# Ledger of designs, part 73: designed miniproteins, single chains, continued (3)

Each design is a single chain, and the fold is of that chain. pLDDT is the mean over its residues in the fold that is shown.

## One batch from the design tools (miniprotein)

Design m10515
Fold by ESMFold2-Fast:
Structure m10515 (fold): chain A 61 residues (1-61)
Amino acid sequence: SPVLEEGLRLVNAGRYEEAIALLEPHLDDPLARLLLGQAYAATGREEEARPLIAEAEATSA
């Protein structure tokens, strides 16, 4: 997905605020939730990051 590719690029570039704004409308997509978990963790949003990271670990070996 072009949105997920752009989201990953923004996260890798450290542009977490832009990544969060781009990905929040796509919470229905598990890949968007994975990227959001990383962006939230990087910005100190531990409460928001925790369930997304746990979900990603449970879904992917």
Scores: mean pLDDT 79

Design m10516
Fold by ESMFold2-Fast:
Structure m10516 (fold): chain A 83 residues (1-83)
Amino acid sequence: MEKDPEGFEREVLISLSRMLKSVIELSKPKARRSPNSEAILSLLEQAEKYFDEAIKAAEEGNLKKAEEYIKQGLELMKQADSL
């Protein structure tokens, strides 16, 4: 059965989470050269975990939980950028 508005939001959250994981992957080589590489990589790995949880929550139809996981992942990425 078609759930066009809800299905669209679900696909957007999944696509956003996958895009953010790709951004992290592209950032890892530069992070490895940092004096704070261990701390930065740890935060990026935690952010990836949150984006995986966001994809799973969105696939289960829990869009609010998916948004919360995306926000947590973004917060960790901001912490990595502050190092």
Scores: mean pLDDT 82

Design m10517
Fold by ESMFold2-Fast:
Structure m10517 (fold): chain A 86 residues (1-86)
Amino acid sequence: TTDVNAQDELGFTRLHLLVGRGDVDGVEALLADPNFDLTLKDINGNAVLDMKDGAGRTLYDLALSLPDPEARERLVALLLAAGASA
């Protein structure tokens, strides 16, 4: 079983990977997992929903940048439901 709280070299979580891929089903499943910890921190000390990439984008900003309108709309809704700020 994959560790739901795994982080990459920059501290980004599996949630960042799935949102960046436009994987709606993966994001929905991960956000529904009670073991997923939204308080995990990146290399700058930011919690998951506040983490910024090299362009200063949060998960919400990243979802808005997706070219697929269906994935974009569903991911935006899922992130807002999880507590992301617009």
Scores: mean pLDDT 78

Design m10518
Fold by ESMFold2-Fast:
Structure m10518 (fold): chain A 55 residues (1-55)
Amino acid sequence: DPGAGLNPIALELAKKREPDDASAIALAERLEVRLATQGLDVNDEALVREELAKL
């Protein structure tokens, strides 16, 4: 189950941006690390979307 351990909001947004599951998982992992490093709320979809837009 690809991406099973990832934040579902980050993964869903990454899948809409990337053409395949492997790229989407890699992007979601990068986004999740970025959110954690900055202490941002991973459950705030608008905030997650803004951080994804910077990647």
Scores: mean pLDDT 78

Design m10519
Fold by ESMFold2-Fast:
Structure m10519 (fold): chain A 83 residues (1-83)
Amino acid sequence: MEEEALKEAEKIADYLMEVAKDPEKKKQLVQQLEQDAQLALKLGLPQSIADSLLKLKKAVEKGDREGVLEAAFKLVKAYREAE
């Protein structure tokens, strides 16, 4: 299960980093991640999901692939633990 979560996180990180190569798409992605974090809080989802989305937003904004991967992995685990 953790190996599958890591593979999912790697796919998410690769996708987000590819999207972030386009400056306009990067701006939209950063805005979407901020909105998703706020929505998660409004829906009463675990704080770890909102925190992971905000971390992901900051890593994408900085172009930090390692940070994107770490945040994506934390997000995938948080969703799996919320079952």
Scores: mean pLDDT 81

Design m10520
Fold by ESMFold2-Fast:
Structure m10520 (fold): chain A 77 residues (1-77)
Amino acid sequence: SAEEALEEAKKALDEAAKGMEVLKDPNASLEEITRAIGRVLRGIGAALHAAIVGGKESAEEANKYAKEKGLPIEVKA
């Protein structure tokens, strides 16, 4: 359960990283921006879920992964 939640968080954070690149593009359409925001929010939610399920250790691992992906996301158990 904790391992599965953390793996889903890592996948969602990969998608959030792609979303952040879209949000930095001044030529992105409103549709692209809307999808990108959804990806970032899903990444935050999945990281928080991993923290809730796996506690401090899962929170620290999710935060480390987010930082490695260049994401300004940090969660607390």
Scores: mean pLDDT 87

Design m10521
Fold by ESMFold2-Fast:
Structure m10521 (fold): chain A 71 residues (1-71)
Amino acid sequence: SDEEKIAFLSKFSVGQIYTAVRTTPGVELSPEAEALLRRLFAEGLPIEELLDYLRKHPEELDLVVNALKSL
């Protein structure tokens, strides 16, 4: 379920998610999602805003979850 995917992602830091998305082949987020993730990473902000975004964009939630599972 999407709730289980969000719970899975909540165990990771913004830096871990950023590294996974950047290094996993074939993972391409929307410009909006990439901008958000880069801002949170650059400013050292918590993951919560990213999780809220991904709840509204389940296709991108799946991409991020798959990137982390390949790490």
Scores: mean pLDDT 83

Design m10522
Fold by ESMFold2-Fast:
Structure m10522 (fold): chain A 85 residues (1-85)
Amino acid sequence: MKMLINVELDGLYAQKTVEAEDGEQAAEAANELLREHFGTSLTEEGLKKVREAADEALANPGGISKVTVTTEDGREATVTIQNLS
């Protein structure tokens, strides 16, 4: 299933389109965006929240989920997951 993942941190944006079968794959894609573009990663709690948001977006045709999570370095990231399928 085709998904657009957008990560916002400190007013800066990074995004990618991925093919994900479940919320775990979508959450890992968001975590990779944080690592590549912001030099940080999601906490375990943040990763769980993003997985839950991604599963919600995947459950709804054209679904969009947005969640605010804490990074390992203590900043707040907003992750938006859009189901493009």
Scores: mean pLDDT 83

Design m10523
Fold by ESMFold2-Fast:
Structure m10523 (fold): chain A 66 residues (1-66)
Amino acid sequence: SMEDLEAAAERAIEEIEELLESDFPKEEKLRGLERGLEAAEQLEPYAPEAARRLREAAERAIEELE
């Protein structure tokens, strides 16, 4: 359901926050964030608002690392 997709996006955003706080190398963090952007693109046709929130979170995280 749309609600399940929204919950999945919220989980992914939490994972992005955890990734940023981790001790992983910058390159590994960026790779994880790129996967987040891909997930947002896949969600957009089905849950556009959830996709937008996930994409924005990943984009902000990438900007913080660059």
Scores: mean pLDDT 84

Design m10524
Fold by ESMFold2-Fast:
Structure m10524 (fold): chain A 67 residues (1-67)
Amino acid sequence: KLEEELKKRREAGQKAGDVLQKNADLISELTKQVNDILSQLTKEINDIVDRITSLLKELEELAKRLA
């Protein structure tokens, strides 16, 4: 009778733990998705900077040839 109550509490604790673990896994997965988006945005910004730098170098080279 006391043993049955202890079993019920243990089972309830296990189920609560499973729900918390599932929620933790979901948060972890969402965090990874956010980090992937941030990494992609950082790479796109760097690509834009590199393109601007390349265009500026071409403009400087053209200016030198015209001067």
Scores: mean pLDDT 82

Design m10525
Fold by ESMFold2-Fast:
Structure m10525 (fold): chain A 75 residues (1-75)
Amino acid sequence: SRRAILTEAARAGDLSVLAPAFPYLSLEELRNVILPALLEADREAAIRLLEYLLSQETDPERRALLEEAIARLRA
């Protein structure tokens, strides 16, 4: 399924799958699917991926979620 592919890409830090899909993810998919999977990934890879996604994001609610996730991984 699309959700399974996105979850696996997030765990793997696979930007080639996540970057083109990212603008089409809902706030709920980001919060409940992508961010939990990234928190299970390698810390350094997850931070790099989240910082890239943040650089491409214009929505303030989505930016806040990405910033919070980065802060949690850096703590």
Scores: mean pLDDT 78

Design m10526
Fold by ESMFold2-Fast:
Structure m10526 (fold): chain A 64 residues (1-64)
Amino acid sequence: GPEAAARELLARYPGVDVTLEEILEWIERHGKSVEEIERMLATLERLGITSVDFEAALRAYLAQ
């Protein structure tokens, strides 16, 4: 389910300071797919952004 996917994403992107609760909110309340969130986390890691809220993550993702 979404929680298992979110935990896997946190394990793969430990350099990005996001919480399990934030990832679940992005999926459930903002309608983001796991694949979209993974692309956002990969972008944040590439840019060296280690602490971010959803709006900052979205801005970084859209700046691609």
Scores: mean pLDDT 71

Design m10527
Fold by ESMFold2-Fast:
Structure m10527 (fold): chain A 66 residues (1-66)
Amino acid sequence: ADPAAARESAARAKTRDDAGAAASLAMFSSGNPELGKEAGEAAGRAPTPEEAARIGEQAGDLAVKL
């Protein structure tokens, strides 16, 4: 998957599940599967959906920067 596309997907995530999937995809695209797993789990465990979306966006942004 394209890291730039993953970043855009993360920015548009509106639910914890979408944010977690976007975060995992972004980090896997950057070649860091362990951080992808951690980002996805963190998004899933976030206390609010808004915080989960932020985690997804940060993971996507990091993947684009490589």
Scores: mean pLDDT 62

Design m10528
Fold by ESMFold2-Fast:
Structure m10528 (fold): chain A 70 residues (1-70)
Amino acid sequence: GEELNRRILELEEKYGPEMAEVRKKNPKFDKETEEKIAKLTREYSEAVRRGDVERAEKLMKEIIELAKKS
């Protein structure tokens, strides 16, 4: 369990600041974009719960890219 927790923390430390900055710069997403981000966020939570770090990282990147395009 400890190795999984460490890898998830590394993902959150690596991508968390970038996601926070994207949210600050783009405070008004349209409803469709918010719904897509919500869906990807649920899938990220599921990947974390399953210990699928590779999938979690991929989903985090997709969320950031989608948010940047909005």
Scores: mean pLDDT 77

Design m10529
Fold by ESMFold2-Fast:
Structure m10529 (fold): chain A 119 residues (1-119)
Amino acid sequence: MSLDEIKQSSEDAALYLSKNFVDMVSRGKPSATAVVGLAVTISLILADKDGVKGLVESAKMAEGVAKALSKYPENAPGASLMTELSKALRESANLAVADTEAGRRLLQESSRRLLDRAG
C-alpha cells in the first residue's frame, strides 16, 4: 500500500468508529457507560501495546467520538466524559514519557472516575 492509501484507510477506520459510537448511544442502551467503557478498554489495550504512542492515538480517538456525540444534545453527558477521557489520556502520555508507571496509574484512576460518573 502507498502512504496515501494507509492514511485514507486510517481516516476511514476513525470515521467508522465515531459513527458506531453515535449509533450505540442512539439505540437507547446505557449509552454513556457503554461508550466510556469501550473507549477505556481500547485505550488500555493500545497503551499496553504501543505505550506513549498508544495513549496519544487513544486521545485522538476519544476527541473524535466526543465531537461526533456533541452533534446531538441527548448525548451531551457522553460527549463531556469523552472530552475528559481525551484530556486524561494526554496527561497520562506526558507522565509516561518520564515515568511509565505514573502514567499507567493516572490512566487507571481517571478511567475508574469516568466509569463511575457514566454509570
Scores: mean pLDDT 72

Design m10530
Fold by ESMFold2-Fast:
Structure m10530 (fold): chain A 93 residues (1-93)
Amino acid sequence: AAVEHLERAIEHLERAIEAVKNGDYDTAIEHAREAIRHLGRAGDAGADPKLLIQAQFLVLAGITALNMGEYDDAIEAFEGALEVARRALEKAR
């Protein structure tokens, strides 16, 4: 169901943010990619498509920032994605 996929996306985004703060950038990218997969599955399960598109875009922006060495921008993007994913979760409940 959509709720379970949104909860997993949120967990992966929280882990991605922690990994960036710890300098584990490869681990952060792995968790960000898992968040995108779970956001996609939440959409397939009927979660709000507008919120999911916004969250996915912010996760991709965070990955791009990490690849450019812009770590503070990556954290901001992942925190933005986390906020949107939490709104999607509340709407799905």
Scores: mean pLDDT 91

Design m10531
Fold by ESMFold2-Fast:
Structure m10531 (fold): chain A 71 residues (1-71)
Amino acid sequence: SLFEETIKKIEEARKELRKAFAANDEEAFLKTLSELDKYLQEVYPKLSKEQQEEVLKKVGELQKEIAELLA
């Protein structure tokens, strides 16, 4: 399903962000964030309201992790 693919895409981006951070690869880090944002802009309006809420929760968790990495 599109929802399951979206959640998987967020988790894959999370892993790639951790990898880029560990490698001190700022370009890869920013590219991963940009690509995820573009993907979510395309797929988010195609999801149900309940699925959108779960996606926002997962994105919030990712944003918190990024903030903690950069602190």
Scores: mean pLDDT 85

Design m10532
Fold by ESMFold2-Fast:
Structure m10532 (fold): chain A 70 residues (1-70)
Amino acid sequence: AQERLFEALDALEAAHPEYAPTMATIKEWVRRTQDDAAIYSAGLTIAELAKQLGLEDLAARAEAIIEEIR
């Protein structure tokens, strides 16, 4: 799940480079926390942001990561 989440964060950063610092902060937080709750929270954040930016495929990828954790 973490690897797929980081791939989704990288995809959002590639589409919108202005979010690079935010994506880096989320990755560091997930790495330090090392639990599924952190991955779930990050996945929700990226899914909502991707929807707001019109990145429907990325939002679906983030939602799939969230469902995989359950």
Scores: mean pLDDT 79

Design m10533
Fold by ESMFold2-Fast:
Structure m10533 (fold): chain A 89 residues (1-89)
Amino acid sequence: SEAARRALQKQLEEEINQALKDMVIGILNVEKGNLRKKLPSVNPEEQRKREEIIKVIEDTIRKLRNSPPTSENVVKLLKEYEKKIEEIK
């Protein structure tokens, strides 16, 4: 019936949104790992900036994990992430 079809669509949307959230967290964890491999640096300013970026990544992952799995929340947190990274440059 139509009601059963709508229930399945809602379940699929929730599964897709959760998968998107998990994928973004995975990408951020890879980026964090790559930045950690470049530490230590002989340049103290470069090392400081990379450590600040790692903290921003960790904070963003924490917020993603604790937020509802919606495209709106993922986009909002990624925009906040991009702004914080730009401020570190």
Scores: mean pLDDT 82

Design m10534
Fold by ESMFold2-Fast:
Structure m10534 (fold): chain A 108 residues (1-108)
Amino acid sequence: NVKEAVEAMLNAKTDEEKREVLEKAFKEGLRNLVGAALAYVAKNSVDEETKKEAEELLQKLISGSLSPEELIEAYRLSLIALNALKASEEQIQAVQDALRQLAEQLRL
């Protein structure tokens, strides 16, 4: 579940361990991957505004209160984590596809 993926990321010490957390979360589902990725950004971003945004989006993801527009931003920040950790192309593509699909749905 999302909380377990978040805790695993917060407890990971090396980039290799963080990549393993992302891979395991991805296998469990996109929501878990996004949760782990947001936790990475919240803990590791050098930009305080980006950290705060990631923390707020993560809390809303866990509570199930994300708006569609906030979910788009959660996907965008997730891509920052995936690129920083050199996550698999499959993980990056899954988040990009979800972002595009959601953006298209908001126009309908």
Scores: mean pLDDT 89

Design m10535
Fold by ESMFold2-Fast:
Formats: C-alpha cells, structure tokens, sequence
Structure m10535 (fold): chain A 85 residues (1-85)
C-alpha cells in the first residue's frame, strides 16, 4: 500500500518533469504505461503484459535520465528514501 502510493507520486513527478522539458510525448507514454500497471492490479491484463509494460517504462525512464539526469536522480533518491523508511 505505502509503496504503491509512493510509486504513484514518483510517476506523477516524472510526468511533470517530462512536461516541463517540453516532451509531451514522453509524459503521455508515462501516463499510458502507468495505467497498464493499474490495469494489472485490477486483474484486467496478464502478468506477461505487465512485465512487458515494466520494460517499456524502463525505456522511457532511460530517455528522461538522458535529458535530465540530475532531476531524475533526485526523484529516484526520494523514492528509495521514502520506500526504505
């Protein structure tokens, strides 16, 4: 539950970052991929589809890290600190 709430905030911050960078297409992809994650939690898609979605999200995150490495690192560190607290 707590980790799920942190993941939601993490994705919201990544979407905001993509929009601030003028990369609307990355923000839209992040929203779509996060919706697929929620669909899995609701039993609407298979685990195989959820794992493929996870890989696609990693690709978008790599692109954001290339564009704004310090901002993404800050968000990553915040997520880890909150998740381990």
Amino acid sequence: SRVAELEERYVEELVRLAEELGRKELAERLRELHKKFQDYREGKISIEEALENRKLRAEVLEELRALAPEEVRRLDEEFVREALA
Scores: mean pLDDT 82

Design m10536
Fold by ESMFold2-Fast:
Structure m10536 (fold): chain A 66 residues (1-66)
Amino acid sequence: MALRRAYELARELIAGRDVTKFTKEELQKLVDEISRRAGVSGATAALALALLIDDLELRKEISTLR
């Protein structure tokens, strides 16, 4: 449940932006925001974001996930 919540929040937070082009600092801020809002550890938030980035790299657009 926690990982799914973090993944869904990550998808919402990046809406309209290509997260694969984010800097390391922007990714870290996003991980911190996901961790805070979803109530999960930074490791879980980072994993959720990594899974989302991997999916978006294959799809190139988030339209398919909406």
Scores: mean pLDDT 71

Design m10537
Fold by ESMFold2-Fast:
Structure m10537 (fold): chain A 60 residues (1-60)
Amino acid sequence: MSKEEAKERLDKYFERLRTIADPAVVDRLRELALKHIDEGETDPVTAVQRAAEELARAAP
């Protein structure tokens, strides 16, 4: 999967998630997931999983 395809799939996922979750949390998760895609992750699901772990660790 190309980086652009992975980013498009993530965008659709996060737009949906934004309707049922706090937009600020969704925006942070999206930013972290996109970072992982840019760093070479080709699977959007794995990128979201890594982002969720990172966000949980960084929680104030």
Scores: mean pLDDT 75

Design m10538
Fold by ESMFold2-Fast:
Structure m10538 (fold): chain A 76 residues (1-76)
Amino acid sequence: MKITDEEYERLVELAAQLPEATRKDVLGIIERLKETDDPVEKARLITALSLILVGDPEVPQELAEKVVREALKAGE
């Protein structure tokens, strides 16, 4: 199922709290999540999102977990 506009806005608001470089990469993935109906592509994008967030030591762990959780719940 596609991500709703409300779910997209929530993800964008969370991404706005990220460091600038990581925020740009995460926003790119969120845009791709909004455009895909494919559960396999969605899972792949969420995996990439998780790796980007964990790879940046400037991202608080709580914020990283919150972004991934919201992405997993989006489109259910």
Scores: mean pLDDT 81

Design m10539
Fold by ESMFold2-Fast:
Structure m10539 (fold): chain A 82 residues (1-82)
Amino acid sequence: SVAEIVAQIEAHTQGIIDKAREFAATAPKEEAIEFLRKLLETAERDYALAQTADLPPEVRQAVQDAAQRLAETARELIKELE
């Protein structure tokens, strides 16, 4: 169902956020920053693509919210490390 797809997107997104936070806390600074910059670039691209994607409204919104949360997380962690 659409609700199951939305729930899977939300769960997957939270998993990435949790791993990103752990990696930022434990990895060498340079490796953490490189990973987070790639995450930010991917999230910003995904957000832009989601704006015009031919998806059910609830799925489109979930993808947009996921991309925004990942981008915000990456930006905050980069600031903390730099």
Scores: mean pLDDT 89

Design m10540
Fold by ESMFold2-Fast:
Structure m10540 (fold): chain A 95 residues (1-95)
Amino acid sequence: AAVAAAGARGVELIRAGRAGEAIAVGSGDDLTLTASAAGVTATAGIGAGTGDAYAAAVGTENGVPVGSLARGAATTDPARLAASTGTVTVEPEPL
């Protein structure tokens, strides 16, 4: 399973596992992006003044190459900041 965790930093999650998905997440101080595939976990932190951040994990699961990607960006857009925070499930997809 792939999980993208979005914290309270007012970060927009632009891509999570599947192409074209974008999620605005709420406000706070720090965000950690986490991407997992085939038991491998990658993390990236987003802090004040950080631009885009990416976490990507790739591996092989039951003989099939799989990967997940989480991308986040700090935002000052009030519409983005109004979105709820939480954990976004990022499903691994074949590479």
Scores: mean pLDDT 46

Design m10541
Fold by ESMFold2-Fast:
Structure m10541 (fold): chain A 87 residues (1-87)
Amino acid sequence: EEIREELRKLLDEIVAAAEAGDYQKMSEAFEKLLDLLIKHNVPDELRREVVRALNEYFDAVKAGATPEEIAEARRRLEEAVDKAISY
């Protein structure tokens, strides 16, 4: 429960930083998210899935994709995180 709240907070932080173009803050929030998954003993393969989904989200944001495309990439990232934490 606590970890889900912290992950949601970190995801919100990543999204806010992305919208502001603050790529350093995005990277810092991402490192914290990965550290949290490691701390909870999430397997490497699930963590790599989160990294992949996050990179797809970053690529969409940086490329200036449509709001719909960015929202879809964010949804996939949230799904990857939920899957990892449900392990």
Scores: mean pLDDT 80

Design m10542
Fold by ESMFold2-Fast:
Structure m10542 (fold): chain A 101 residues (1-101)
Amino acid sequence: GSLLETTLKSVLELLEEALKALEKGDVKEAIRKVEEAIGVLRLGYGVLKLIGELTPEEEEFIEKVLELLEKARKALEKGDVKTAKEHLEKAIKLIKEYLAK
């Protein structure tokens, strides 16, 4: 797999762990996992941009995922678990759809 595929698989695992933390009522752990996922994705995105291996469509995809993760983090910080779950589930769906191609 590419660096993008490896990065997205790591992000996916962290987001699934965040959802599991929310099922247990552990909002602080969920925030930590979402912040870690944002960090991993931002680092991978930065490296891929440096080496010039991203298509415009892949850049748009990564930016959409990052926007959803930032919205989820902000919702969790406000205690809005329902809205956070919706954003996390949408991000997970987008990542899974990309990895299935």
Scores: mean pLDDT 90

Design m10543
Fold by ESMFold2-Fast:
Structure m10543 (fold): chain A 85 residues (1-85)
Amino acid sequence: MTPEERLAALEAELERLGASEEARALLREAFRLEPEALKAVEEARKTGEEEKKKKAKELVEEVLTLVREAAKLMLSEEDLALLAK
């Protein structure tokens, strides 16, 4: 499954579970950046260049931050009530 296919399947499942549009938007952004982060990691591994390692780290940290913010929205009392329905 491609990253795009994985994202579409995950968004459909989250919508079915009642995840908020804001949480879904953050996850969509995170998964949109995931292929760039993976490509940057691969380039850093391939070349060993410090600048490429820095870019890879920044992209990975950005993806993780978006996922954490989405999780906060999904784990709030209001969003938990929506997901439980």
Scores: mean pLDDT 72

Design m10544
Fold by ESMFold2-Fast:
Structure m10544 (fold): chain A 89 residues (1-89)
Amino acid sequence: QLAETLRGLAENLEYAARLGDNYTAASLAETAARTLQQAGLPEEARELYELSDKLREAGNKGDVEKGKEYALEAARLAERAARRVEERS
């Protein structure tokens, strides 16, 4: 189910943030963005694509603090999208 997929991605983004794994977080944010775009949520998808790019940049610069911030923001966005999808069902 779409909401379950988005919640799983949010949990994985939170975990990547705890590990300081910016590249894994970027990949997860991009996956969430594609999922939301396919679900007809282009605004939330765009925000997650932007966060994915920021996470890759933070990874390239070794900026663990900014990477954690962006990964947690991506997790919150994916979780909010999951709730919206679930409430419509």
Scores: mean pLDDT 86

Design m10545
Fold by ESMFold2-Fast:
Structure m10545 (fold): chain A 80 residues (1-80)
Amino acid sequence: MAEEKVKEAEEKVKKNKDNPLELARAKIELGIALALAGKLEEAIEAFREAARTAASVDTPLGRLLLAAAEENLRKVEEAL
């Protein structure tokens, strides 16, 4: 169920708070789970936080996560 995936993603965010790359990935998963649960405004905030977190990391993976967060943000905004 989509709500169960939201809870799982929230737990991943808490577990990874001290690792920016894993935190950004966890926040992207949270945004996707929130969007699937129909919580589109909350999904938008999760993707914005993911983008901010990914942008703080100057690595190729950080740039890929930033692009993924921004793309998912656009798709959710289109669904509103």
Scores: mean pLDDT 84

Design m10546
Fold by ESMFold2-Fast:
Structure m10546 (fold): chain A 74 residues (1-74)
Amino acid sequence: SIDDIVASVEKAAKAELSEEDYAKFKEILDMIRAGAPLEEIEAKVEEVAATLDEATRRTFLTYARLLLHEVRQL
């Protein structure tokens, strides 16, 4: 289920991102859990990605793309 995927991604991101960068990622997780429109989630992903360094951005986008793929299947 999407809830299982979100929980798995949340755990991985929390382990790999700094506390500050994870807080930004958590905003996206909270939007997904709240059922925000896909357009708003995609806009937030782009906004957050622009604030990250290159290496962190790559990791962040890997998780974000996985979540967006699952949201698009709903």
Scores: mean pLDDT 83

Design m10547
Fold by ESMFold2-Fast:
Structure m10547 (fold): chain A 97 residues (1-97)
Amino acid sequence: LVEEARRAFEEGNYEEAARLFEEEARRLEETDPLRAAEAYAEAGVAAYLAGNKEEAIRLFKRAGELIETVKGESAGAAFYTAAALRAIGLEEDRRLA
């Protein structure tokens, strides 16, 4: 799943990448919430680049909530913020290319 999601992202198929990363995140949620949070964040970045900004916010929020349950509220908020800033930076990098 992760390899397929990463390939879709590299090919510019951001909607498919977002879907595949979210599927991976849901699979990991019960067994490895920290890895699930990373996958939700990657899904959010892909959704943002696909133009689905509201979907990206939902995914980043879910990632932050999972970090919050393991590492506390401050860590969850920081993770959400970092993921959102990464998405914005990647969108700007695409415009400059």
Scores: mean pLDDT 79

Design m10548
Fold by ESMFold2-Fast:
Structure m10548 (fold): chain A 100 residues (1-100)
Amino acid sequence: MKELEEKLKEERKKLIEEIKKLIKDKGLSEEMKDMIEALIEQIEEIADLESAVASLHGILIVTKALTTDDTLDKLEPVFEEAQKKREEILKKLEKEREEA
């Protein structure tokens, strides 16, 4: 649907703008800022707009956590749980496609 595609493109732009504003306003280090910008650029290479938007929501959550608590010790469990959840979701989607 053209309307859905346009909405997703607009949402992607809005999420990118929000992430960039958050990293600037909250005073993240230049190195962390560059890393987040590189991740955004990599996500823009994703052909599936829905996947791109979902990934940007994930980056926003991680960025928000970093602005609140910049300790690596707190981030490692978060990344581990996020990766596990992503794997479970992908497996569920694969099963649904096989069942259809």
Scores: mean pLDDT 66

Design m10549
Fold by ESMFold2-Fast:
Formats: sequence, C-alpha cells, structure tokens
Structure m10549 (fold): chain A 88 residues (1-88)
Amino acid sequence: MSAEENVELVREAAEKKKEGKKVEVKIEGPNSGIFGLSANTIMKGIKKSSDEKLTLVGEVNDEDIEVLAENARLAAEESGATFEIKEL
C-alpha cells in the first residue's frame, strides 16, 4: 500500500468518526488531584482545581469516554471521592 493511499484511508476514517465529544469531568473528595491527573491523560484542559475538588473540561472520543468513566469510577471507589461526567 502506498503512503498516499494510507493518508487517504486515515482521512476517510477521521471523517467517518464523529468529532470528539466535549465533556466535563468533576471529581470531589480525597485524592481528587491524582484522579484528575489520570483523567487528563485521556482528555486535555483543567478549568479549575483544588485539594478536594477538580473540574476538567476537554475533548474525548466515543471509545475513550467509557475508559474515562471507568477510571473515574475506580478512583472514586478506592478513595471515597465522588465523580460526575457529562457531555457539554
């Protein structure tokens, strides 16, 4: 397969994939900063943070939104923090 054919396949795949969803992740409680760091590897942007409260706003694709949700859930269950993920 030529390099030009690979570029066109990538472009077609990108056009057929929905644009990444803009999401807000809110984490509140013990170790929220550590959980926010984990979430930030999947999405970019920190709108506000504190020792016990973190809000991240960024883009995530449909496949990664469930991975992000599972990571936030596990983190919250292990530390007793609460989390909320919503589409903007």
Scores: mean pLDDT 56

